# Ledger of designs, part 79: designed miniproteins, single chains

Each design is a single chain, and the fold is of that chain. pLDDT is the mean over its residues in the fold that is shown.

## One batch from the design tools (miniprotein)

Design m2631
Fold by ESMFold2-Fast:
Structure m2631 (fold): chain A 90 residues (1-90)
Amino acid sequence: FDLAENGDVEGVKKALAAGADVNAQDVMGWTPLHLAARAGHLEIVKILLENGADVNAQNIFGLTPLHLAQAAGHEEIVKLLLENGADENA
């Protein structure tokens, strides 16, 4: 999902409507939610969570979307992830 990393809101919506797996992982275990959270794309994070994205998905380094949002300083995304069941103590 390069669309999630690049902030393409309409592209993400169309891909999900076409049956794309919201929890698809790349070779490093990165999900669309990881990429959107890291990049600071709040609207894409909302869309992914509404479509059943795993808020606690771990990549091969054990990083969750919450870890990436915190590291990048995206406070509104951190709050949204916590409101959707992200484990703050993971």
Scores: mean pLDDT 81

Design m2632
Fold by ESMFold2-Fast:
Structure m2632 (fold): chain A 103 residues (1-103)
Amino acid sequence: MKSLGERLQEVGKKYVQQGLFDGENQSPYELLVASLFPSWSREQQEAAGLLLLDAETGTVNPETLREALSLLSIEEIVELMRKAGLSEETIERVVELIREVLA
């Protein structure tokens, strides 16, 4: 399976080549989420993109997590991380943080 970093590079390159990247207000993480979940709203895609960035850096901001939980179910967040190529160990750590935030 390709790493999150490899997927981000491929998605960014593809969007630039297709002229779909406007260069403003869209992170590579948001573009990756839009490619994986095109049916989601822009607000859901933006919140999910921020969550992926935090998860990749190894520290999930509780405010980022609360925002994602206001727009996405726990199941959708887990599917997002899995489809993005995050490890099951990272996914389980984020699920533990969700339990703490909701407690």
Scores: mean pLDDT 72

Design m2633
Fold by ESMFold2-Fast:
Structure m2633 (fold): chain A 87 residues (1-87)
Amino acid sequence: MMHPLFFSFDKDGDGYISFEEFVFAMKSFGIEGDLEEAFKALDKDGDGYISEEEFNSALGPLAKNPAALNQIKTTEELIQAIKESQK
């Protein structure tokens, strides 16, 4: 079953987050910076799409606390959170 936060990013419901959907979601959260680098940090296979598995692995802990996600204001902070979650 898809994570609720993943559904918020996956606007077309295909089970993958495109770069355009990711940019839309990041702007909706007020996150600014290098969105391409943040997307690449999640896109493990480099196909230009983020799978539910990649998203949940990287952001699962952060997604359990929406307030913590709302405190992330830059793509650099988001990339750091993703890297910490993957260790």
Scores: mean pLDDT 66

Design m2634
Fold by ESMFold2-Fast:
Structure m2634 (fold): chain A 93 residues (1-93)
Amino acid sequence: SELHEAARAGDLERVRRLLAAGADVNAKDEYGMTPLHLAALYGHLEVVELLLEAGADVNAKDNFGLTPLDLAVIAGHEEVVELLRKAGAVDLK
């Protein structure tokens, strides 16, 4: 979806406009990824903040069972990891 593309690109203003237009913050793509998964994977901190404020499911799992937190950890985005943990992301052992 357009929201997935905007989140992947880190386009904060486009994410904001799409959410204001009624885009589903928890929409899943063909891989089961939400916009929050993509923002976390690519390290877009401000987009992660905006999606969480809009009601993004912090613990959503993609088709591989990975959460946004898992992707942020794999990608090494420490500030996004900290933000997701504060927002209630659970770390699976």
Scores: mean pLDDT 86

Design m2635
Fold by ESMFold2-Fast:
Structure m2635 (fold): chain A 94 residues (1-94)
Amino acid sequence: SQEELNERLLLYAEGGDLLGVEELLKKGADVNAKDANGRTPLHLAAENGHLEVVRLLLEHGADVTAKDNNGRTPLDLARENGHEEVARLLEEAL
């Protein structure tokens, strides 16, 4: 189902599973799906410093301006967690 694809995409983005993210996007997972906290795959990948997953999500049209339930963007989460290269990539995508 769409819900199962979206939930798995969020999980794989959080864990940095590049191949899993790519496969789910090919199967039609929503690149801008949100978890219970309003976090997208891009939020979760950025928070955890998964640079290549962030890059892949951006290539698939991930919304760099999306805010979670606390008003934080993926860029905010990358900065808060000290992921400098991810933060730089997200700044360039703005």
Scores: mean pLDDT 92

Design m2636
Fold by ESMFold2-Fast:
Structure m2636 (fold): chain A 64 residues (1-64)
Amino acid sequence: VEVEIVERNGKTYLIVKVGDKTYEQDVTSLSEEQKEKLKELARKIGDILELYKKIQEKLKELLE
């Protein structure tokens, strides 16, 4: 999972890349503290998604 903050045309965006998917969130109105917290949460969510994929594989083994 890749997480970065970019500025475009006077707005700030949080960019999250998970596999082949890219997500953008407008964070222009957030404080620096809020941006850092959101960035950390995005990384943790990415880790949870990887764990979820492993759980899905185990469920397939148990159900099929």
Scores: mean pLDDT 76

Design m2637
Fold by ESMFold2-Fast:
Structure m2637 (fold): chain A 111 residues (1-111)
Amino acid sequence: NWLLEVEDVNAADEDGRTPLHLAARFGDREIVEHLVSRGADVNAADKDGRTPLHLAALYGDAELVRFLLSLPGVDVNAQDKDGRTPLHLARERGNEEIVKILLEAGADENA
């Protein structure tokens, strides 16, 4: 997988998406763990202001959400350009498991 060979793990595409955004969107836990081990910015925002945690919550990977929340410095209350947090996206999708995980990690219901 070419992503495991990327020297600049924080290089952003035209949409501001890093390799970590793409791995989080597609639920590739092994690639996410590898990118984080190489210094990927866990709070990188794409052009929509969305972090990897927003994408994991939106696309419904509960184990990936748990992994990202275990990382030092992760912003559980990061707001996208519309003021939505990962908790807002999980609620909009009706993913009760991810809502619970985010609340247990300190997500602010009023953010």
Scores: mean pLDDT 84

Design m2638
Fold by ESMFold2-Fast:
Structure m2638 (fold): chain A 77 residues (1-77)
Amino acid sequence: SEAEELLEKGRQALDEGNYEEAVKWFEKAIELAEPGSPLRIEAYRGLADAYYKLGDFEKAKEWIDKSLEEARRLRER
């Protein structure tokens, strides 16, 4: 799917050290991912990692908290 392709682009950008580019790809993946999906959770985690690498710890915490909330919703189904 397009969301999966965007998630992989984000992961590749992270691996290459292109953290700002990774943010853009993960944000697009989140936009296209189904709410409560494992892909959306992974995209939130990727975005948190990208912000952590950029030194934006407040943004990193925000996205990890969203990832945990989505994971809880998925688990409670």
Scores: mean pLDDT 84

Design m2639
Fold by ESMFold2-Fast:
Structure m2639 (fold): chain A 98 residues (1-98)
Amino acid sequence: QFKQFDKDGDGYISTAELGDVIRSLGEKLTDAQLQEVFNEFAAADVDGDGRLSTQELISAMRSLGLIDDDDAAKIEKAGMEAAFPLLVNKIAEILRSN
């Protein structure tokens, strides 16, 4: 269904690619919740260059409370391909928990 989000295989994800995943959750999220998640990831892009490395993504997720140290270690070992399903599931779970 989804093509790999790291098309170049360079270990970076663009904010546009991340935005596509966040928008795919839009059918399950309110406009306000979708905007909140988008703003949180935009704020985590400290350099404002529109790209996140695997390490920057892990650090941002931990700062936002979306993953713990065990989750971070698993993502680091498996790479960006494992990061995305976990991230999507954590966001959907947190926002549904209210």
Scores: mean pLDDT 62

Design m2640
Fold by ESMFold2-Fast:
Structure m2640 (fold): chain A 60 residues (1-60)
Amino acid sequence: MTTLTLTFKNEKEAKELAEILKKLDPSLQITVEGNTVTIESDKSIEELIGLVLRAIGELL
């Protein structure tokens, strides 16, 4: 199991990224707490980073 924690400037950005990640891969266990997003998955760290970068691209 891989756990990745991301901290954003504000809660709105954290929630927006979490929603995009859920849309990209519904199997991800995503927890949002304030401006922090915690992602738990059986995927590798490399795969999770790839998904995060894709989600950030969707915000731009």
Scores: mean pLDDT 81

Design m2641
Fold by ESMFold2-Fast:
Parts: sequence; structure tokens; C-alpha cells
Structure m2641 (fold): chain A 63 residues (1-63)
Amino acid sequence: SSFKEWDKDGDGVITKAELKEYLKTKQGVDLSDEEVQKIIKMADKDGDGVIDLAEFQALTTPR
């Protein structure tokens, strides 16, 4: 799995909906929109409501 697989719009960011689908499909975790929003707020240092490549790697890297 690569960032581009989950960046379905090809805009270089991952939206809340794309992150929710990633967590459901890859992690087996079916989170509510509110729970996904909390994860985004923890990772989204820019406060724009989306996750860039660096933030996505920080969330999905095991170390």
C-alpha cells in the first residue's frame, strides 16, 4: 500500500473520508466520523482538516 493508493483524488492530501476507508480496509477498524475527526486533529498540525503525506506516514508507520 502506498500514499497514492489512498489519495484517490491525486491532490497530495488524504481527506477524512479516505482515512476512514483506509482504517476500515487496512486496519480492520470501523470508526465513526467523530472518531476519525479526532485522529485527524491529532495528526493535522495545519488545522485544514486533511492529512498530507508526512502526517499520513506518521499515522501509519509502526515506529
Scores: mean pLDDT 68

Design m2642
Fold by ESMFold2-Fast:
Structure m2642 (fold): chain A 71 residues (1-71)
Amino acid sequence: MELFEKFDKDGDGYLTYEEIKELLRSLGLNPTNEEIKKMIDEVDKDGNGRLDKEEFEAFIKKYNLEKYIKP
């Protein structure tokens, strides 16, 4: 996914909490830190506070973020 790759600054195949926050804000969304943590926790099956590509795709679908990526 091109959006994942754009925000994966470390190139390690994971998005950190901070990178996800930047991504959401780039889409015009202004969630609180608490809301972001809750959103991540619902899809983060590993419990490590980071999203891999598959978890990120689930995150996008769960919160209907595709409408901001596929205009």
Scores: mean pLDDT 73

Design m2643
Fold by ESMFold2-Fast:
Structure m2643 (fold): chain A 111 residues (1-111)
Amino acid sequence: MVDENGDTPLHLAARRGDVERVREILEEARRAGRDVLTHRDDTFTKGTPLHLAARAGHLEVVRLLLEAARERGILDELVNYKDGIGLTPLDLAEIFGHEEVAALLREAAAE
């Protein structure tokens, strides 16, 4: 399910920092075998949920998304994913001054 901007429920929850909703969506997607982590929004940014969480500085949401990516074996793919303007989630965290989020993303990229 997507909204008028092509955002999935996970995009919206990640952008808002809704930790409990992120947990619910990730658990549902895991049980259903659905990929919700690499879906890109329909805005000009073409970001994944991780891009939106990193830009907003939602540390716990970033952690949950990284754990889900590790479980699915796509951590390297997800952290190196570039949005529609060529930015990774780490680039967004650094640009917007979210130092703890940037540190988590650097550690994940080094795995």
Scores: mean pLDDT 78

Design m2644
Fold by ESMFold2-Fast:
Structure m2644 (fold): chain A 73 residues (1-73)
Amino acid sequence: GVEELVKMGADINAADEKGLTALNIAIINGRRDIALELAKLGAKPSSDVIVGKTGLHVLAETGDLEAAKKLLE
């Protein structure tokens, strides 16, 4: 899982060749389950590449207060 990859030294905020992080890709594709998992592991969305949706918007739709706190910190 995503948590296992982070424990193995994967950079949760690593950007792909288009400058998109895993959290940005999850948000853009509407994968709120993956977006929440990434946010809980400390991933932060890039507002510059997200149109119409942000990590905070996804978290508000799901009601996960713990993940929302991690994104706001």
Scores: mean pLDDT 58

Design m2645
Fold by ESMFold2-Fast:
Structure m2645 (fold): chain A 65 residues (1-65)
Amino acid sequence: GSYLLAKALEDYTAKTSDELSFKKGELLLIPKSSYGNGPLLLATSLETGKTGYVPASYVEIVGEL
């Protein structure tokens, strides 16, 4: 598929308007095209439906969609 499924390792509060805030355990969809392009990943929360950048170090890839 074209997406990775990721799980938040810890709570994160967005530092800019382009970043996404999330809670520990939240599931995020990451386009494969955004993966590996630096320390930030473009992600969409499966809980809120919101999209924004998240630090790669705060999430764990748990699957593929």
Scores: mean pLDDT 84

Design m2646
Fold by ESMFold2-Fast:
Structure m2646 (fold): chain A 151 residues (1-151)
Amino acid sequence: VNTLLSQAETEMNNADKLLNQAQGLIDSAQTAYDLGPVHSLDGLAGLLGEADGLLNLLTGQGQKLLDLALKLKSVTGDEASNLADLVQNLIDTAQNLSDAARRGRDLAVRGDADGMGRHLATAQSLMQQAQSLMNQAKDQLNAVKSKLDSS
């Protein structure tokens, strides 16, 4: 039983759930913004604050997954190296997304609807990038698994 692969699959699933929950909060914030940001700024601040919290948890899960990918590199080589690179890019993107959500929240608290809207647009762009990286990382983890199963 490869405990490292099992742990990597678990941490990948945990990261995916956190990313999807954060996306739901950002999408809810976008919907509220589009309907009338001036009347929803307190709610928008709450949604963006929750998204920031989830993205910080995602960064922690990503660090665990990165450590596991680097340990798997001794067994699978390039497949685990590619996974590690994708996970590092996901961590970096999640940190930038967390920063955008936090800055949007701070502007919402100050009543700056226009400034918040700019950071919300940045968060949406970074979320699309994070989802793309997550899908690539899942595909690469499957490649690691396939190589281990064929050995």
Scores: mean pLDDT 86

Design m2647
Fold by ESMFold2-Fast:
Structure m2647 (fold): chain A 62 residues (1-62)
Amino acid sequence: MPPMTAVAIEDYEAKNEEEISLKKGERVLVLESIDSEHVLAKSLKTGKTGIVPGSVLRPDPE
């Protein structure tokens, strides 16, 4: 999947060092899909890169 922007629809707390925490309303760059439930994303607010559940993200509206 090509990189796209998405917005966190809820707060998420990282459960391990491979994951990142997100706040509701944060924009992220989705770099790739890890599996059906998780993506590798970069927070545009903090600059951190890590794994988050895809279920907490929505594509950035144009």
Scores: mean pLDDT 77

Design m2648
Fold by ESMFold2-Fast:
Structure m2648 (fold): chain A 159 residues (1-159)
Amino acid sequence: SADEREFHRYLALGVYYKMQGDYLKANVYFGKALEILLLKLYDKINPEALRLYLLGEQLYLQKKYDEALEKYKKAIEVDPNFYLAWLNLGVVLYEQGKYDEAKEAYEKAIEIDPNAFAAWTNLGVVLREQGKEEEAREAYRKALEIDPDAEFARALLAE
């Protein structure tokens, strides 16, 4: 739906700015994604998985990365199809330099939602950190096939 596209767009922007260290912009876009989630998509998500995920986000903002990882893992144990927990598990693993584990977490997010352009964009970032330039470009092309107006994925492909 339009709400699902806007949800994924705001989520991708939140993750992108989070990876850039712009936590103020990240928080604005995560807030917009959370509003759509709660008002339009709440019935599709396990409430305990969501609670654990939100606690993980709070711990991440405090730079308590190991504690944030444990909360995202518990959210995944409660709901293995909780795409957001896999996506943000990957973000924390990336921040720790655990690029192979971050890659696996983004590949799981893509398996759950192949239209998750945030997961495709972040997979491209991890692949670039691994020096896998052609695989990174392919992941960015997949993000742009999903949302052609995704300016940040287009910018990353041009670099």
Scores: mean pLDDT 84

Design m2649
Fold by ESMFold2-Fast:
Structure m2649 (fold): chain A 98 residues (1-98)
Amino acid sequence: MADADGRTPLHELAERGDYKGVEALLKAGADVNAKDKDGRTPLHLAAMNEIATPEQRLETIKVLLKYGADVKAKDKDGKTPIDLAEEKGDEEIKEILE
């Protein structure tokens, strides 16, 4: 269920790096490419995550990609998930998204 900001449970779990919860929601039919009010997909939020460990972020991104996440999706600022990973200096995430 999306909230008033267009954020789905998948957005929230991806932002937290909860890759097990992300996979459970995707198996239940969650829209992997759902956009919030900022035009951000769960993959954007996983790429910009500052709270989760690097391994949790990487696993979350891998799960999203497995379920067909669009690596070329642009948010309201015209940024892709790769652009957000580059802004954070995360070389592993950038490599996975290429």
Scores: mean pLDDT 81

Design m2650
Fold by ESMFold2-Fast:
Structure m2650 (fold): chain A 78 residues (1-78)
Amino acid sequence: MLEKLSPEVKAAIEKQGLTLDEAFLLAVRLGDVETVKILLEMGADPNAKDADGRTALDIAELTGNEEIVKILKEYGAK
């Protein structure tokens, strides 16, 4: 499953010990739709906040990634 994640997200998980929610927020920042879906299916919190207090939905709106916004709302993001 990790082999399907973006190289940046995979490296952050393996080398920095990111939590599932932290890896999910990184994937949202990278605009990696496939990795976002995988992490949400694994149980990532769609309302998780980063160190700056930004939600995944806030990040997706800032980057203009409408597909990620749609996915986040499907999983209960507010």
Scores: mean pLDDT 77

Design m2651
Fold by ESMFold2-Fast:
Structure m2651 (fold): chain A 83 residues (1-83)
Amino acid sequence: SLEEIGWTPLHIAAREGKPEEVEELLKKGADVNLRDASPEQKTPLHLAKEALEKNPSEEAKRVIEILKKYGADENAVDANGNK
């Protein structure tokens, strides 16, 4: 379940490619760099990049740019060594 993965609403919105929801959550103080509870320890930016690779869209690109605007650590590495 989402609770088992430790996904916040920001993780979900980033994975689903929802730029308006991502920005609203960040304006409300969501931690842009919060790692999920999965073994991979993914940030919202990691999930957004995976979403872009699986289904390229302008919305997925906008999510990445919004996360970067709000201070996403572009050098953060997940447990598999991926940025």
Scores: mean pLDDT 81

Design m2652
Fold by ESMFold2-Fast:
Structure m2652 (fold): chain A 74 residues (1-74)
Amino acid sequence: EAFSKYDKDGDGYLSNAELADLMRTEFGMQLKDTELEAFVNQMISEADKDGDGRINYEEFVALMSNKELLSKIF
């Protein structure tokens, strides 16, 4: 599925770059690279409790289910 396509290392986590690729390709985001990176960084900071700069599958699902976060960005 979308997460697995961009989890290139197969470690169960997405980096900022992998999440940005996912948002651009799967959701058709036509943002400038800097705007997309800022958006991705905000999503990760909202979900990433460990502060490792990556999100796992459970955190990704929570982000995609968070209508409040999505409406704040969109």
Scores: mean pLDDT 68

Design m2653
Fold by ESMFold2-Fast:
Structure m2653 (fold): chain A 150 residues (1-150)
Amino acid sequence: QRDSSLRRLLSEMARTLSETVRALGRTVDAIAAGDLRAAREHAEEVVREAGTLVYLASQAYDLDPDAFEPILQEAQKVYEEAVKLLEAIDAGDVREALRHAEDLAQSLITLSSQLYAQSKSLGDQDAADQAQQSQQQGQSLLERIRELLK
């Protein structure tokens, strides 16, 4: 059943989103500590998780393009910003890395809201709860990144 497949994909996206937010938090922690090697390792995890989000969103888009086009677009933006974050860390540009982390956190908050809405629409309460938690964690992380950019 199509709705069953979409619920599975939403649950996988919500879980992957939570992992992406957590990995971004570890990246920001490492940057704040001056540990660019640890920041790079965590940013590589952010890129991998963001790639998985694009893959899952693309599968959901194939099943329901109208509902999942905004989610796919936001997942693609998350991936683009994750790559830019990693590139800035590799360049040793801490300020540029934090700016890409800020843009990435904003995109993750938006994606969390979109996943929450779709999960509620399809009756996936666990995915909705995970997406809402990721939105709250993303907002806390965004505030912290903005403090580091002062």
Scores: mean pLDDT 92

Design m2654
Fold by ESMFold2-Fast:
Structure m2654 (fold): chain A 110 residues (1-110)
Amino acid sequence: HMDERDLQLLKDPSTTPLHLAALEGDVEKVEELLAKGADVNAKDSLGYTPLHLAARMGHVEVVEVLLKAGADVNAKDNLGATPLSLALLNGHLEVAEVLRAADKNFRLEL
């Protein structure tokens, strides 16, 4: 299921295969692309990283894989939104909890 905004990502020349795999929730493809040296922090024309898209869609396992690969939990899109703010805006509370645990500003201990 793709909305009009998600379809716009397919027309963006700065959208990487990792962005699309993260948007789709395809864990195996995310792991394959990262193993091939995909830039975990690549930004599309809107400033979205793969982590922003996974968080927006509520793909918990993809979020965890991207964080393990060194995704910037505090990355801001062109509007100043973080992956955490997109998860909260879309009601993805489990993703929000994972992102808060990964953010050193919200962790009490490692």
Scores: mean pLDDT 81

Design m2655
Fold by ESMFold2-Fast:
Structure m2655 (fold): chain A 81 residues (1-81)
Amino acid sequence: MVPQSDVEAKILEAMAKALKGVKNAEEAEKKAKEAAESIPEVESVEVKAEKYSDETVYLKIKITLKDGSVIEIEGYIGLDV
C-alpha cells in the first residue's frame, strides 16, 4: 500500500529512528511497538518480528488508529551486529 496518511508517515519516521542499532528480532519488535505506540493517533499495535538472516529481521506491524483505521506495514530491518 502506498503511504498516503500523515499518521503513517509519522509512524514510519518514529520507527526508522527507533530501529537504528537494533541487534536482534526481540529488540526490533520491542522498539517498533514502542515507536508506533508513541504516536497520539494510535490505539493499539501488533508486532511480529522473525529472523530472516544473521543481519536481517522480517517485521510485520498491524496498527489500529483511534478512528478505527488499520495500517499494515511489513519489511526487512538491518541488524547492528
Scores: mean pLDDT 77

Design m2656
Fold by ESMFold2-Fast:
Structure m2656 (fold): chain A 60 residues (1-60)
Amino acid sequence: GPRVSGRVDAEILRTIRELGPDASVDEIAAALEARGIAVGPATRERIRRLRAGYREGSPL
């Protein structure tokens, strides 16, 4: 799939922090789409990875 840009990574991280660690990948994806960011399979995979890091209490 298409490469996820650094700007999209930053928006994913912001959304995870705003919604909290209990937010699902689908909730994070919906919030990004509401902000005008297209969420494809590559972006969903990136959301899963960043969410896992956030839930472990590590800096993302």
Scores: mean pLDDT 75

Design m2657
Fold by ESMFold2-Fast:
Structure m2657 (fold): chain A 62 residues (1-62)
Amino acid sequence: GPLLARALADVEARTPDELSLKKGDLVEVHGVAEGGLYHATNLATGEEGLVSPTGLEFLGEL
């Protein structure tokens, strides 16, 4: 199933396809995208986008 992760730091989206995060935000990771990025939803905002696994703490499966 999807993975639950936590943002380790604030992340500002650099492109329109990227997801912005605040430190401590819970993120649902849906799967792998291109370039080593993941498809994810920020559970605090409801926004969907691409996130780097760098700066995420994986907590487990949902």
Scores: mean pLDDT 81

Design m2658
Fold by ESMFold2-Fast:
Structure m2658 (fold): chain A 64 residues (1-64)
Amino acid sequence: LQVGDIVVALKDYTAKTPNELSFKKGDLLEVLDARRGNTWLVKSLKTGEVGLVPKDLVEKVGTK
């Protein structure tokens, strides 16, 4: 996984902290930072919001 990759949400998620992103199953997210093992920093393509998401709840949908 690389910066700029698009991932899709596998299920609904509600942010548990102000630094996390809430999303719905099927939402598309752009990876901004994937260095952390358990969470990635992403930007929602739907809302433009930036936040951390659990990596196990998203799946890569494509490459450049």
Scores: mean pLDDT 76

Design m2659
Fold by ESMFold2-Fast:
Structure m2659 (fold): chain A 60 residues (1-60)
Amino acid sequence: GLLFAKALKDYNAKTNEELTLKKGDIVKILEKINDDWWKAKSLKTGKEGLFPSEYVEILS
């Protein structure tokens, strides 16, 4: 099934491969690269990128 997650805190992308998150943003999880870094698509901006997994909570 599709996995969605909600940003618990702001994250500013440090490279063009990373995704900027604002607290409360909903993202679609595309891939869990490892325990620390996930790839997602922002539902707000449509942009895709990597972010630290600790910044989000998986939605049921």
Scores: mean pLDDT 87

Design m2660
Fold by ESMFold2-Fast:
Structure m2660 (fold): chain A 73 residues (1-73)
Amino acid sequence: RAAAILARGRAGDPADVEPLIAALKDPDPAVRLAAAVALGLIGDPRAVEPLREATKDPDPRVRVAAVHALERI
């Protein structure tokens, strides 16, 4: 789950960007956190707007991860 999402981010496959953007809206904050980190590792500009929304997430860990991900893009 969260570990698998993070592994996909480390692989850097552009085909994973859309599934990871969807994962940013997952009900599990651990999944949203992993998706934000993974999108930052891939660095695809398609993730910029979804990550900006993630900076408003109710979970502070997700917000911090989204800010760090945006710094990489």
Scores: mean pLDDT 75

Design m2661
Fold by ESMFold2-Fast:
Structure m2661 (fold): chain A 60 residues (1-60)
Amino acid sequence: MPAFKLFDKDGDGTITKEEFAEYLKKMGLEDRIDELFAQADKDGDGTINKEEFEEFLASL
């Protein structure tokens, strides 16, 4: 399923914290945005790439 394409609004191959937060808000996880973003952002660069996003989804 093309889950990454639903969040990568700019098509740059990265997901910003804002895009990730919008997804979590739809799931009722707004209170955990900072925690979950830190978990997904393995490289600590402030964005989530496709590999980090897929790894994060696999850990749910």
Scores: mean pLDDT 70

Design m2662
Fold by ESMFold2-Fast:
Structure m2662 (fold): chain A 76 residues (1-76)
Amino acid sequence: AFTEAELREAFKLFDKDGDGTLSTEELGTLMRSLGQNPTEAELQDMINEVDADGNGTIDFPEFLTLMSKKVKWIEE
C-alpha cells in the first residue's frame, strides 16, 4: 500500500509545470513507476471517473481517490 506522503512525492515529481495537475500522459508514467501498466484507454477511463469538469487533467485529491480505488481493485 502507498502512503499519502509517497503519493504526494510521486505527484510532485511528475507535475513538471507545478500547476497542481497531471495530464493523462503524466499519470501513465507515474502509474508505471509504481509497478502498474495501464493502457491509454484505461488511463482515459480513470481520468473520466474522477474528472467531473472534463478538462482531461486530475488534481491531487482526485489522484488520491483514483489510487485508493486502484489499490482496492488489486487487493481483490
Scores: mean pLDDT 69

Design m2663
Fold by ESMFold2-Fast:
Structure m2663 (fold): chain A 114 residues (1-114)
Amino acid sequence: SLDEAWLRYTRSLLEEGADVNRKLLDGRTYLHEAAAMEDTDEVVELVETLIALGADVNAQATDLPERLTPLHLAAMAGRKRVVELLLSHGADPNAKTGTTGLTPADLAKMNGHK
């Protein structure tokens, strides 16, 4: 699948010394992309690896007016395991989106998730 291909490619780049905090398209980091994925064991393991390599758990997607953090994306997508992992590593549960002022919990409620 595309997610499996992205996971393998991202792990390969990190093993080759890629900047874990590099901004991708729309100002998202690897951690933003992983946080939005289905929370399989492979995705959870990648999130743990990114954090261990120094990923900023509170990084904002600065190219977008909402300035979403990985926790906003995980909560919006209902990724319970990733939400718990990010919170255990210091993700700010009170971070607000730039335009709408919504917390991760607000986004989870709007999308029917915890």
Scores: mean pLDDT 81

